# Designs tried in a protein design run: designed miniproteins, single chains, continued (2). Part 57

Each design is a single chain, and the fold is of that chain. pLDDT is the mean over its residues in the fold that is shown.

## One batch from the design tools (miniprotein)

Design m6089
Fold by ESMFold2-Fast:
Structure m6089 (fold): chain A 69 residues (1-69)
Amino acid sequence: GLAEIIELLNEAGRLWPTDPERAKELALEAVRLAVEKGLISEEQAERAIRLIEEGRLDQAGALLVTHSA
């Protein structure tokens, strides 16, 4: 559910300064789970993925938690 997605995003944020590749993996897993659970659209997922690739984890996380319908 949403709690699992938030945990993945929090862990990604913790890892970002020391292991950015692992942080991206966790953030992408959060996006995948959000789509799988129907919390966001495919278009919203594509936007979140671009933000993650740009290192904008805060903006990606906000998109995932505010568009959970």
Scores: mean pLDDT 79

Design m6090
Fold by ESMFold2-Fast:
Structure m6090 (fold): chain A 67 residues (1-67)
Amino acid sequence: MEEAEKKTEEALEKMLKLENSEFTREVIKLIEEIKKEEDPEKKRELAEKLEELVEKEAERRRREELE
């Protein structure tokens, strides 16, 4: 199921690049840190940050569009 997950991540990255380069950079950075991190506890924390970041940015982006 790795390919299905990769397709989702790639689609999200492409969409974010068109909409918000700053957010895309943050997301990519977290994904890379998760892959590079050898400490399982930190790796999980980074994954949670990524999840929270996506949720917060979705809400913030909607507000920014109204501006």
Scores: mean pLDDT 68

Design m6091
Fold by ESMFold2-Fast:
Structure m6091 (fold): chain A 54 residues (1-54)
Amino acid sequence: MEEVRRELEELAREEGVDAPQEAIDSLARAIVEGLADRDSALRVFRQWLRERAA
């Protein structure tokens, strides 16, 4: 879980978006528990970040 959380936090920093910790924690948990496909979840999260960066 911690490695996935770190990856999501790094993506937010790269896009310059202050993502809510609750959102990062929820997505990381979903990925680790197999509720979300990792690649799809990262793609959706990056799109979400880009929409907020614009």
Scores: mean pLDDT 77

Design m6092
Fold by ESMFold2-Fast:
Structure m6092 (fold): chain A 58 residues (1-58)
Amino acid sequence: SLGEEALRLAEEALRAPTAGEAARLAQKSYDLAKQALEEGVDPELARRALELAEKAGG
């Protein structure tokens, strides 16, 4: 699902070996999580992904 994919990417961003990879993965996670929230799909997973993506990308 979109929420599951977003969460997976956010977790990968947190584990990324470089800041550049972390930012890229976090951006992808953010985009998917936002789409999931707009579609009303997996809201809890999407919100968690947004939180983790912001931590990884900041």
Scores: mean pLDDT 82

Design m6093
Fold by ESMFold2-Fast:
Structure m6093 (fold): chain A 97 residues (1-97)
Amino acid sequence: MTKEEKAEELKELAEKDEELERYSAAGAHYKLAGELYEELGKLEEAAEMYEKAGENYLKAKDYESAIEAYEKALEVSKDKEKIKKKLEEAKKKLEEA
């Protein structure tokens, strides 16, 4: 299995986890897919995966993992402003928890 094939399989697993409302598992699978896309130099795909990981971790109320995912998304994304707002939301949720 290539890194690209593995990234696609992890993305598909994450999408299935989302359908089943397994948000923590979805976040982990999106994060792993993002790491593989980043290794492949596919930074926009990596950013998308890290952003989706953050969104799923927020739904799971795992605010620390959401913050880490959004910070990774911010590093690789061209659209930093949207991700900065999501990162601040996750930080606020952690403070309120």
Scores: mean pLDDT 87

Design m6094
Fold by ESMFold2-Fast:
Structure m6094 (fold): chain A 90 residues (1-90)
Amino acid sequence: SKKYKEELEKRKAELEKQLAAAKTDKEKAELYTRLGGVLYQLGKYEEAEEYFKKAIELDPENKAAWYGLGLVLKAQGKEEEAKEYFEKAE
């Protein structure tokens, strides 16, 4: 719904403010992961993929980012790639 999208856009803005203030790679990775999740919920799959990849680059142990990347790839029809990323999320 329109209201749900407005809530997601507000969450995105809040996360972007937190990201600007973040000091550590781990904090930035967590915020990139949350931003990727919001973008995924907005249907912005290409942008979501970029944020999940940034999170993994900063913190390769971030299971939520690997899982999120798998969801994005599955939504784009890249089933075999998605399977590999879901395995890394375990």
Scores: mean pLDDT 88

Design m6095
Fold by ESMFold2-Fast:
Structure m6095 (fold): chain A 97 residues (1-97)
Amino acid sequence: KAAELAELVERLVETDDEEERERLARRIEELLEEIALSLRELDEAEREAVRAGARAAAEALLEAARRLRELRRAGREEEARRLEEAVARIVAELRAA
């Protein structure tokens, strides 16, 4: 499950297709919601907070992927490397879980 999330995040930052990026972000949102909702018994307010959190996280990852493409296109190598390293750390933590 965490490994599937790691694979989706890697695909999100590697793809050159904006439509695929949006599809991957939606899948990440769905998987994050499923994982979070399965971790404990939650009341209605907590479930709503989890859904909002999953959406925000997926949106942030989509923006990061778009920003990475912009940085690579603009030749901003140092900024692109820092963002790539941040994503690689997230992927590594997900695979280790």
Scores: mean pLDDT 77

Design m6096
Fold by ESMFold2-Fast:
Structure m6096 (fold): chain A 84 residues (1-84)
Amino acid sequence: DALRRAAEHAEEAARAAREGDYERAREHLIEAAGAAASAPDPEAAEAVIRLSFRALEAIDAGAPGEEVAELAEEAARVARAAAE
C-alpha cells in the first residue's frame, strides 16, 4: 500500500523530469519519500527514501532530466518489488 503509492509517485517524478518539469518532479519525489516512510518494510523504505533524496539533490545540482529520471525509476522499481 504505502510502497505502491511511493512507486506511483516515483514513476510520475521520472516522467516529469524527462519532460523538464522539475517543479512537478520535486513534488512527486517528496510524496514518494513520504509514502515510503510509512511502509512497514524498513529496508525497502530506506532505499526508496535515499533514492528519492538523491534525485532531489540531482535536480538542485542541475543534473540532466535523464539522470533524475533514472534515480526516480530505480526508487519506483524498489518500491514495486517490495509492495509485491
Scores: mean pLDDT 86

Design m6097
Fold by ESMFold2-Fast:
Structure m6097 (fold): chain A 87 residues (1-87)
Amino acid sequence: EAEKLIKEGEEKEKKGDLKEAAEAYKKAGELYLATGKPENYPKAELAYEKAALLYKKIGDYEKAKEALEKSIELGVEQLELAVKKVT
């Protein structure tokens, strides 16, 4: 389901349907995050990052901020997991 939303977002983005693309990427990120599986964190991070950039392009700064905050949070979580393996 999340993978299907990523493809939908990519198709909408190519057509210039930026609002629909942003919503699809945001929902994909939410579904990846909801799995609780660390293997999906990079996919969730990328999805939220794409959503944030598209929300910014359409002037929805509140949703862009929310998506960016989720992307940053997931990036930090991944860095913490990587550091634990080196120590």
Scores: mean pLDDT 79

Design m6098
Fold by ESMFold2-Fast:
Structure m6098 (fold): chain A 60 residues (1-60)
Amino acid sequence: SARQQAIDQTREEVRRILLEAGVPEEEAERVANTLRTAIEEGLVSPEQAIAAARRLAAEY
């Protein structure tokens, strides 16, 4: 579905943002999976997940 594709794309974008900031791969994967689950549960939007990843990247 279009919704599933958007969630999967957002997860990959979150992972990429964190890896480019130097976050270790295992941590980037955990954060990406946590945010994916939060989107699926309706707790955050894709845009909010990307914003959260950028905030985490800036602190790293």
Scores: mean pLDDT 86

Design m6099
Fold by ESMFold2-Fast:
Structure m6099 (fold): chain A 77 residues (1-77)
Amino acid sequence: MKELLEKAIEALKNKNFEEAIDYLRQALSLRPDNELIRQALEDVNIALLYYKNGDEEKANKYREEAIKFVQEALKEL
């Protein structure tokens, strides 16, 4: 669990949105009831959509929010 969340943060910092989604999906499969991981995954999917549309400002906003949700989830472990 912890390693998956740390890898997700690293991927998000490098703007590797698809890698972050894969790590967060794996984490959520292990803890389906974790709302912070679910919110982070939702934000990463939104960030990726904005990034592909060329809206880097909104993509970065949701990326930073996702990082914060993953960091909070790590503190609860």
Scores: mean pLDDT 87

Design m6100
Fold by ESMFold2-Fast:
Structure m6100 (fold): chain A 92 residues (1-92)
Amino acid sequence: MERIREAIRRLEEAAERLREGDLSAIEEAIKAMVEALKALEEAGAASSDLARLIGLLLRVIGHELDKDVEGAARAVEEAVRLLRAVLAELEA
C-alpha cells in the first residue's frame, strides 16, 4: 500500500505544477501512474479499476501531445481520486 500512497503524493505534486503551467510535470505524472498500475496489479485490484487508470494514463499522454496543461491536470486529479478510492477499498 505504501507504493500507492507515494504515487498519490507524486500525482498531487504533478497536478499542482500543471496548474502553475509546468508542462514538464506530465512526465512525472506518467511515471507515477505507471508505478501505481504496477502496485495495484500486485495488490490484486479489480480489473475495472486497472482499466480506468490505464484510460486516464492515455488521456494524460493525449494532453501532453496537445500541450494542454489544464486537461492534463484534470486527468491527473481524476487519477488521484481513483487511487484514493481503490486504496480505501484495499485497506478495508
Scores: mean pLDDT 85

Design m6101
Fold by ESMFold2-Fast:
Structure m6101 (fold): chain A 73 residues (1-73)
Amino acid sequence: SEEVMEAMRLISEAIRKLKEAEEAGADKKDIEEARKLVEQAWNALRAGDVAAAKEYARRAIEKAEEAIKKAKE
């Protein structure tokens, strides 16, 4: 399914951004929140809720990007 592939791609992007945040020395609480969102995305995908999986993955990406921005300021 194209929708499932999109969700998996977003989860992969979230994991990549999370790694970048960790490497940038981002706040541990922000990293933990982003990590939990990635877990929620995987759980939603396994449950067949592709829409929720994409939402959680997008939130994880945004949280990780915010954490990277704060770490570079």
Scores: mean pLDDT 89

Design m6102
Fold by ESMFold2-Fast:
Structure m6102 (fold): chain A 89 residues (1-89)
Amino acid sequence: MSEVVSSEVLTLAPGESAEIEVPKSIKGDALATIHAAAGTVEVSVNGKKVGTLGAGETLTLRVKAGDVITLTNVGDEPATVGVVITTVA
């Protein structure tokens, strides 16, 4: 069964970055669901760019315990981003 292990809402100023570490207590793989409610956000995992989200867009990534997700506001407006990490059954 899927379990929510982390849920965050972030507000990022233009050019600001935030990091979210996938909890090291997770056994096996997890899914990170990233939703840009406002602004334009670049998504990287362990320093590697995986995509860019505009307002209203969602990205789902398969991640592992200890992975670092970096969210960077690459737009000229404040960004609001929701992140939910769930275990994979």
Scores: mean pLDDT 84

Design m6103
Fold by ESMFold2-Fast:
Structure m6103 (fold): chain A 100 residues (1-100)
Amino acid sequence: ATTVTKTLIFEREFKPGEKYTVKVTITDKNGDSATVTFTFTLPKEIGEKVTVTKQFTHPGSGVQYTVTVTAELLSEKKLRITVTVTTDADIYFDVKIELE
């Protein structure tokens, strides 16, 4: 099994209770990329967390991944996004995180 965890802090104005989209791009060892999209409602209060998990099959490789995204409101101007990507295969892959 292989697990990759990435954490990014985004600094901008955040509106509690509004919807935001996280794009997670998984790039396999052959350089083939696929993107899974997560839409979540921003937590209403500082220190609150929202977690969304999806199963994802990479169309190029056929490898199945479990992708978990946690969004934590650190302040009115700081959002922590933690992405954990897990597969049963012992393989190399890269993870990129984008917030819209």
Scores: mean pLDDT 83

Design m6104
Fold by ESMFold2-Fast:
Structure m6104 (fold): chain A 71 residues (1-71)
Amino acid sequence: MEEEIKRLAEEAEELFKKAMEALKAGNYEEALEYMKKAGEVLLKLAELLPEYRDAIEEQIAANLAALEKKL
């Protein structure tokens, strides 16, 4: 389980990094795609870490709303 949590966390971080790079480059559709993928990985983490579920869900919603505002 711990190795799975680490793997998912690293995957989410990499996807967020790519989303931010795409956003800075003006590739809003690409940024939104990476953000959605990162959100899916974070939802899997929320299932494994219920104590952080609310924070994870809020982060996903905030990130998606920020991208939609720029589209």
Scores: mean pLDDT 75

Design m6106
Fold by ESMFold2-Fast:
Structure m6106 (fold): chain A 70 residues (1-70)
Amino acid sequence: MKIEESDIVLSLIRMWLAIAKLLLKNGKKVPEEELEEWEKKLREWKERYADNPEVVEAAEEALKELEKLR
């Protein structure tokens, strides 16, 4: 089984998306600095893996959920 870097990134994005959804469900506050760091990293991954539609879609979904935490 060959693990590509994009597979690791996709798993991390999906984990962040799950965390964001849990935070929204529980009404937890997230520091603005942490949100900015997550948004920056998601945008960087979306640009780096622009040829991988699964990564792009997951990153866009995660960014959308993070915007709801503002």
Scores: mean pLDDT 78

Design m6107
Fold by ESMFold2-Fast:
Structure m6107 (fold): chain A 98 residues (1-98)
Amino acid sequence: GEVEKLIEKAKELLEEAKKAIEEGKFEEALELLKEALKIALELIEKGELEEAKEILEELIELADELIAKVKDPELRREAEILRGLLLIVLGLVNLLMK
């Protein structure tokens, strides 16, 4: 269904982001992480909180890896902003889970 396709796309984007980080393609990795976050937000809108949480937790791990490796100060700052946003969204998901 629609939800299953969103989950598959998010997992694909996360795998692509991990590879981009490993290859030093940090700008590409950051854009892939942003696209995966958009899917996590769509899953939240659809009430798929458990799946959204798993994606957000992996996004935070990959954002931390990107921040550790990136040398460009502007990309690092953008990645740190994304990480902060991911933590806020994860906190909200945890509040919505009963």
Scores: mean pLDDT 90

Design m6108
Fold by ESMFold2-Fast:
Formats: C-alpha cells, sequence, structure tokens
Structure m6108 (fold): chain A 67 residues (1-67)
C-alpha cells in the first residue's frame, strides 16, 4: 500500500540519519536512540516487523548503556 511504502521510506531516512549521527556522537547518544526508535516505529507500520524489532532492540541496548 502507499502508506506502507511511505513508512518504509521514512524508516530508511531515519535509520540513515541515526547511522550518521552515531558515527559523529556515538551509538548511545540520546538523539541516536530517538532516531532508532522513530525508524523502528515506521518499519513496524510498514509491516517490516523484523527490521522494526532489530532497531527497537538496538535503541533499548543503547538506552541501557546510558544507565
Amino acid sequence: SAMAEEHRRKGDELEARARELAAEKGEAHPEVIELLGEAAGHYDLAGDKERAARLAQRALEALLARM
């Protein structure tokens, strides 16, 4: 569907931004964690449950590393 394609595209864009920011500021930076979470949400809405789960797990691991 058009909505699923739009969410996949937004997920791709957010994941790319997270990767670039992680290279600059580190994987556990709050902005990186936020972008990974947003990307996971978009992939979930696009029906890409595996990609969504992987990014959500990565965001959680990064968040726990800040504790």
Scores: mean pLDDT 88

Design m6109
Fold by ESMFold2-Fast:
Structure m6109 (fold): chain A 80 residues (1-80)
Amino acid sequence: SAADQARIRALLQSFSDENLEEAFALLDRDGDGVISRAELRAAMAGLMSDGQVDELIAAADVDGDGVIDRAEFRRLMTGK
């Protein structure tokens, strides 16, 4: 939702562990400990273009399994 996207956006401004945990929890709606590329793309739609999101996801998806775990999410948001 737009509210979830706005909250994620605000959380990612400081890149603290606490903020990253809350942002990941908002994306991980089913609580399985991973998020899909589609879920991340939808959440970031208001932050950047789909092409930019795809490039960041490709760089962060070190497992190549098509899902983003918590460590990959942190790398995507803070590292590269």
Scores: mean pLDDT 67

Design m6110
Fold by ESMFold2-Fast:
Structure m6110 (fold): chain A 54 residues (1-54)
Amino acid sequence: SREELRRRVHREAGEIAEAAPTELSGAEIIERVARRLGLSVATARRYFGEITGS
């Protein structure tokens, strides 16, 4: 579901940022989330945006 994907994108983004050896840009985090979850970058970016403002 959309809500479950939104929560999963948020969780994975946090884990990726926290585990990274260097500071990642938002775009880099979204790309890595998309690859991990088998989503398009556009889809991952949309769900990530929903978490942060809508």
Scores: mean pLDDT 73

Design m6111
Fold by ESMFold2-Fast:
Structure m6111 (fold): chain A 67 residues (1-67)
Amino acid sequence: MKVLSVEEAEKVALRLYLEGKISVEQARKLGEYLRNNKLEKISQRELAEILGVSVGTVSRVAKELGI
């Protein structure tokens, strides 16, 4: 499974927010999770779980962003 940097994960979350697939609250939850766990990288599966979307949705957006 492909791993994302924190910056890449934030770009995926921003795209999903602009598509109306996640709320501001879900984006805030991601920011808190990354900060509290001092993560430098996150898996697509973990990102999907935090944002409440499918892994396929995260994978699609990451691919569209060239990640």
Scores: mean pLDDT 81

Design m6112
Fold by ESMFold2-Fast:
Structure m6112 (fold): chain A 55 residues (1-55)
Amino acid sequence: ELEKVIAEAKTELGAAESLMRADPERGARDYQEATERANKKLKEVIEKLKKELES
């Protein structure tokens, strides 16, 4: 699950970086949104794993 979240984040961030070269304003916004989504998903996965390990 963690690996999948990281792979999806890399894909979204890579797409935003490509867009940023063609349209810097939109690309930067997409990059920020993708980063925020990735951080949220990553935190949720880490918290779930911590709970599983502590139980």
Scores: mean pLDDT 78

Design m6113
Fold by ESMFold2-Fast:
Structure m6113 (fold): chain A 62 residues (1-62)
Amino acid sequence: KLEEAGLELAKKVIEAPDEVTVYYANDAQKAVVESVALSYGKKAIFKEAKNLDEAVEQSKKA
C-alpha cells in the first residue's frame, strides 16, 4: 500500500529528464520524494493532493 505508492513516485522522479511534478498527500511523502530527487539530481515541483490515491494518480498524469 504505502510502499507501492512510494515506488511509483520514486520511479517517476528517477525517469524524469530534468524536472518532475509530484503530488503529495502529507509532509512525510514529500520529504521522501524530495530526498530521492536530490539524490538523482532532479528538480521536483510539489503540489498538494487531498489523499494518497489522488497523489499517485495526479503524479502519473503530470
Scores: mean pLDDT 70

Design m6114
Fold by ESMFold2-Fast:
Structure m6114 (fold): chain A 71 residues (1-71)
Amino acid sequence: GAPAAPVLTAANTSGPLAEISFRVDAPLGAAVTVEIRIEPLSATRARATVVARDALTGEVLAEATAEVEVT
């Protein structure tokens, strides 16, 4: 079977030195699709949305949304 689900870590949410830790929990042997959507709000700001789904069932396993400063 497949190893444990991946862990995603993102830095630079709104504010100095902010971090996001994102964990996806999936059953052994499952295929997971991760969709990252970046929506620009201005020249220096964007909205980041992360959605993890089971590739076979389409079930949402985890999601997170944050506004980030573009450096």
Scores: mean pLDDT 61

Design m6115
Fold by ESMFold2-Fast:
Parts: sequence; structure tokens; C-alpha cells
Structure m6115 (fold): chain A 65 residues (1-65)
Amino acid sequence: DLEREIAVALVRMIAGIYKAIGDPRAELVREAAEALEEGDVERARELLREAGLSEETIDSILETY
């Protein structure tokens, strides 16, 4: 539960940064955070990949889940 909350918070932080700089990828990363909160890890991975995050970064985030 705590690990899930940390992973969701991290993804939401990334979405917030993208939004603050006006990056259109912010919405994809926000949707990934929602997918993680729902427990849909596969959907979250797909959305993060679509947002252009590296596989290493995605794996690092999801390993804490």
C-alpha cells in the first residue's frame, strides 16, 4: 500500500512538472497515475511509454509499486 502510494505520488509529481512547463505529455502521465491508483500496472506502463519516458525510468517507478 505504501509502495503503491509512493509510486502514484512520483508519477503525479512528474505530471505536475510537465504541466508547469506546458508539456502536452502531462495528460498522459496524469492518466498513468490514475491507472496505477486503480491497480492497472500494464495500462500505466503503456501510458508512460507513450509519454516518452525511458524503459529504465518506467521500470524504476513501477519497481517501487
Scores: mean pLDDT 80

Design m6116
Fold by ESMFold2-Fast:
Structure m6116 (fold): chain A 94 residues (1-94)
Amino acid sequence: DAARRAEAARLVAEGEAALNAKDYETAIAHYERALSLDPDNARAWTNLGAAYFNLGDYERAAAYYDRALALDPRNALARENLAIAREKLAQQAA
């Protein structure tokens, strides 16, 4: 559905604006809504991971980066941040 994907793209842009403003709660809400409309949007999964990473929720961040990489295996940002999130989780478990 082209209209649904267009609405999802708009929500991703609004989420990115909130993420840049460090308004992680608003960013998460926009990305969750975008993904409810277009679950194949690797960019939205990556940015949702980044929002949770900035909140210190490395477990959720890692899960969302894994989802982004399942859709786009060449996403260097998601791969690099996933490695950091996993390192943070290992440090917390030690």
Scores: mean pLDDT 87

Design m6117
Fold by ESMFold2-Fast:
Structure m6117 (fold): chain A 61 residues (1-61)
Amino acid sequence: MTEEEVLEKVAEILGMSVEEVRRLLDASPTSRIALAMAVLAHSIETGEDLRELALAVAQGR
């Protein structure tokens, strides 16, 4: 998964802009973990396996 693919997918899932997702990833490790947890929560609710996406977000890539 490329960095751009990660940003676009997270933005779509969370109803945010790509710019907002990038800003939060750059803000702090805590913001990255919060985004990763939101992605995992969406994964549980929809049944889609988003674990790789959540890991990428947590790593801030």
Scores: mean pLDDT 77

Design m6118
Fold by ESMFold2-Fast:
Structure m6118 (fold): chain A 56 residues (1-56)
Amino acid sequence: SMTINIPGVGNDLARKILRLIHEKGITGATIKTKGISGGAKTVLGDQIEKAGNPIV
């Protein structure tokens, strides 16, 4: 399966990357976030997961 790795780049840049994933309509990818404590648990993160992209 496709995996997208977001490195420990800080919460603001990580959120911009998640927004781009959502805006580009990416689906079926496992998104791995490192260095983000709880940052994936946002409305944007929920929208990305609902589109079929698990965030771990």
Scores: mean pLDDT 70

Design m6119
Fold by ESMFold2-Fast:
Structure m6119 (fold): chain A 55 residues (1-55)
Amino acid sequence: SMEERERLIREIARRVEEARERLLRENPDASLSEIGQHQQELAARLMREAQERLE
């Protein structure tokens, strides 16, 4: 359902943000480019997993 997809999207966004905070704590010297790439890769992976779950 659309409601279920929306809930998963919000959950993914929260997890990506939490991962960003963790990455910054563990790697304070990480560049904005490295952080952005990591966030994009994680978001893509989580979205793929969520899509498979909804099928």
Scores: mean pLDDT 80

Design m6120
Fold by ESMFold2-Fast:
Structure m6120 (fold): chain A 94 residues (1-94)
Amino acid sequence: MEKAEELLKKGREALENGDYDTAIKYFEEAVKLAEGEDPQLAAEAYFNLGRAYEMKGDLDKAIEAYEKALQLATGWDTAPLAVEAAVRLAILRR
């Protein structure tokens, strides 16, 4: 999980710098490492992937990523993320 957490950090740094393509790549790698092993971390990775696609203007991919984040956010630790993903989906699916 440490590698996936490091990729999430690098992805967030890329987002802050406006490098959305680099952020997307880091978040995709984080998803691959966390998916099936850590559902909470996978949900966080999908949520950040959705944000990166949304900032880039790829709204269809943002919707898909947020839907996956919400599907995986089944624990109390991910409740704030689930709320945020649901709000983003409501805005994008208008």
Scores: mean pLDDT 82

Design m6121
Fold by ESMFold2-Fast:
Structure m6121 (fold): chain A 75 residues (1-75)
Amino acid sequence: SATAEELQARLEAAIAAGAPKDELLDLLLELAEEMAKRLLEQVEKNAPSEEFLKEAKEKLKEELEKVREELEKLR
């Protein structure tokens, strides 16, 4: 899987190359998903309780779905 840095580089290259809007939106979504994964890993390592971890996981999932919906509106 691509890192956030690799996805950022791909997005910048795609913008420079004049890639289609759909390709740019797909790269933005992949970047958002990778960033959410990194946040989840940090929460898993530092969570003060199992209850907090469960709530944080659900909240991150809900926020990622909202990002996905907003990006689809831009197509």
Scores: mean pLDDT 82

Design m6122
Fold by ESMFold2-Fast:
Structure m6122 (fold): chain A 101 residues (1-101)
Amino acid sequence: RLSDADAAALAELVREELERRGVDAVVSAEDGAVNVNLSKATLALDDAALYEAQARLAEAVAEALERAAAAGLIDPDVAAREAAVARAQAAALAAEAAALR
């Protein structure tokens, strides 16, 4: 669990990476946790576009975790493991989206 300040800093990094990828999502930090929710507009997309948005969100989270580790906010071994899981999920979601086109 992160401190409130570290969770807020991680939330800012997640928000930056989502913006960089054009993902419309709400990011909040509460009780040492970072919460990411796709916008209502994004949730209204067709299945292929929704999977593509979810894949980009997973990539944004992975990059934010790696940046947070570089900044000393989280354990680099934890960040590396969680980022690898997020990147694997992103690849699976992107493949699912491609199969629907």
Scores: mean pLDDT 79

Design m6123
Fold by ESMFold2-Fast:
Formats: C-alpha cells, sequence, structure tokens
Structure m6123 (fold): chain A 83 residues (1-83)
C-alpha cells in the first residue's frame, strides 16, 4: 500500500477513491477512469491521451501519454506516493 501526495490524492478523490493508503492498481484505475470521464483520448489516435492543462498532466509530468507505455505510467504515478 502507498500513501498518495496531495496531487495524486486529488486525482483519486475525483474518481471516488478516498482511502488513506492505496494500491498501485487503485492508482491505475483512477488514471483510466479520469481519462474516460474527461474524454482525454486523442481523436485521431486512441492510443494517445492528451493530459496538457489537466491535474493528470501535473501528476505525470507530461503533456501526452502513450497508453502502450504501462510501465512509464505506473512509474510516474508512483513518484507521487510513498510505500
Amino acid sequence: LYTPDELLRELLRSVGITEERVTLGQMFLAFVEYVVKQNLYDPENRGIVNTAGTPLGEILGVDTVDLRDLAGIEERLLRHSTP
């Protein structure tokens, strides 16, 4: 279980996850649900997510995300948590 920082905690709350400590799976679920809820998929390439100007972009530190880079997404989410 991981303790989220305030940026990741705000993302988790936006999708209904309010637990003090979370699994990596819950962080990834929050990422996926946020992308779907905010319709962040690139209209010409659904494998790309546009995160610029969003709280998700602040957490991941990037303006675009390739959904095939699961390890990179997980690493970026874990940067905002402690074991």
Scores: mean pLDDT 83

Design m6124
Fold by ESMFold2-Fast:
Structure m6124 (fold): chain A 93 residues (1-93)
Amino acid sequence: MLSIEQLNQLLRPNPALQAFLRSQGETRETYTLAEILSLMAQAAVEKGLLDPENPTLVDLSDSPLHDILGVDEIDWNNEEELYELIMKSATVV
């Protein structure tokens, strides 16, 4: 489980992540890690990227999230991998 300190990290998105966030209606320059995770999870549900047999697995292959995270599939319960991938797509403020 990600710590409260990790979830509350204030991040400045890179251009790819910023473009994704704007597609979700977000116009801010900085976001907490928790806010980014929530917005990505919402987008995965809305775009039908969840595996019907395992709803924690997200197929990213043909989604905008693939361009941001650089992986074809992610387990949403693998918080360490999610953390590392998001941190590569943003800078800590």
Scores: mean pLDDT 75

Design m6125
Fold by ESMFold2-Fast:
Structure m6125 (fold): chain A 62 residues (1-62)
Amino acid sequence: MRERAIALLQSKGLSREEAERVVEEAERLIREGRGKEAADLLQSKGLSPDEADEVGVLLVLE
């Protein structure tokens, strides 16, 4: 799941290291019940709302 989220972020122009940091922060926000902030973070990195929702689901299923 996590690797797919990283690959999606890399497709938007992020480096692997940058994508990993974004995924880690999004996972932290989701664990804290801050799913809206996680979605906002992902969208700020170039994901559409639908793509941000997909990544959120991928990270929850871990």
Scores: mean pLDDT 77

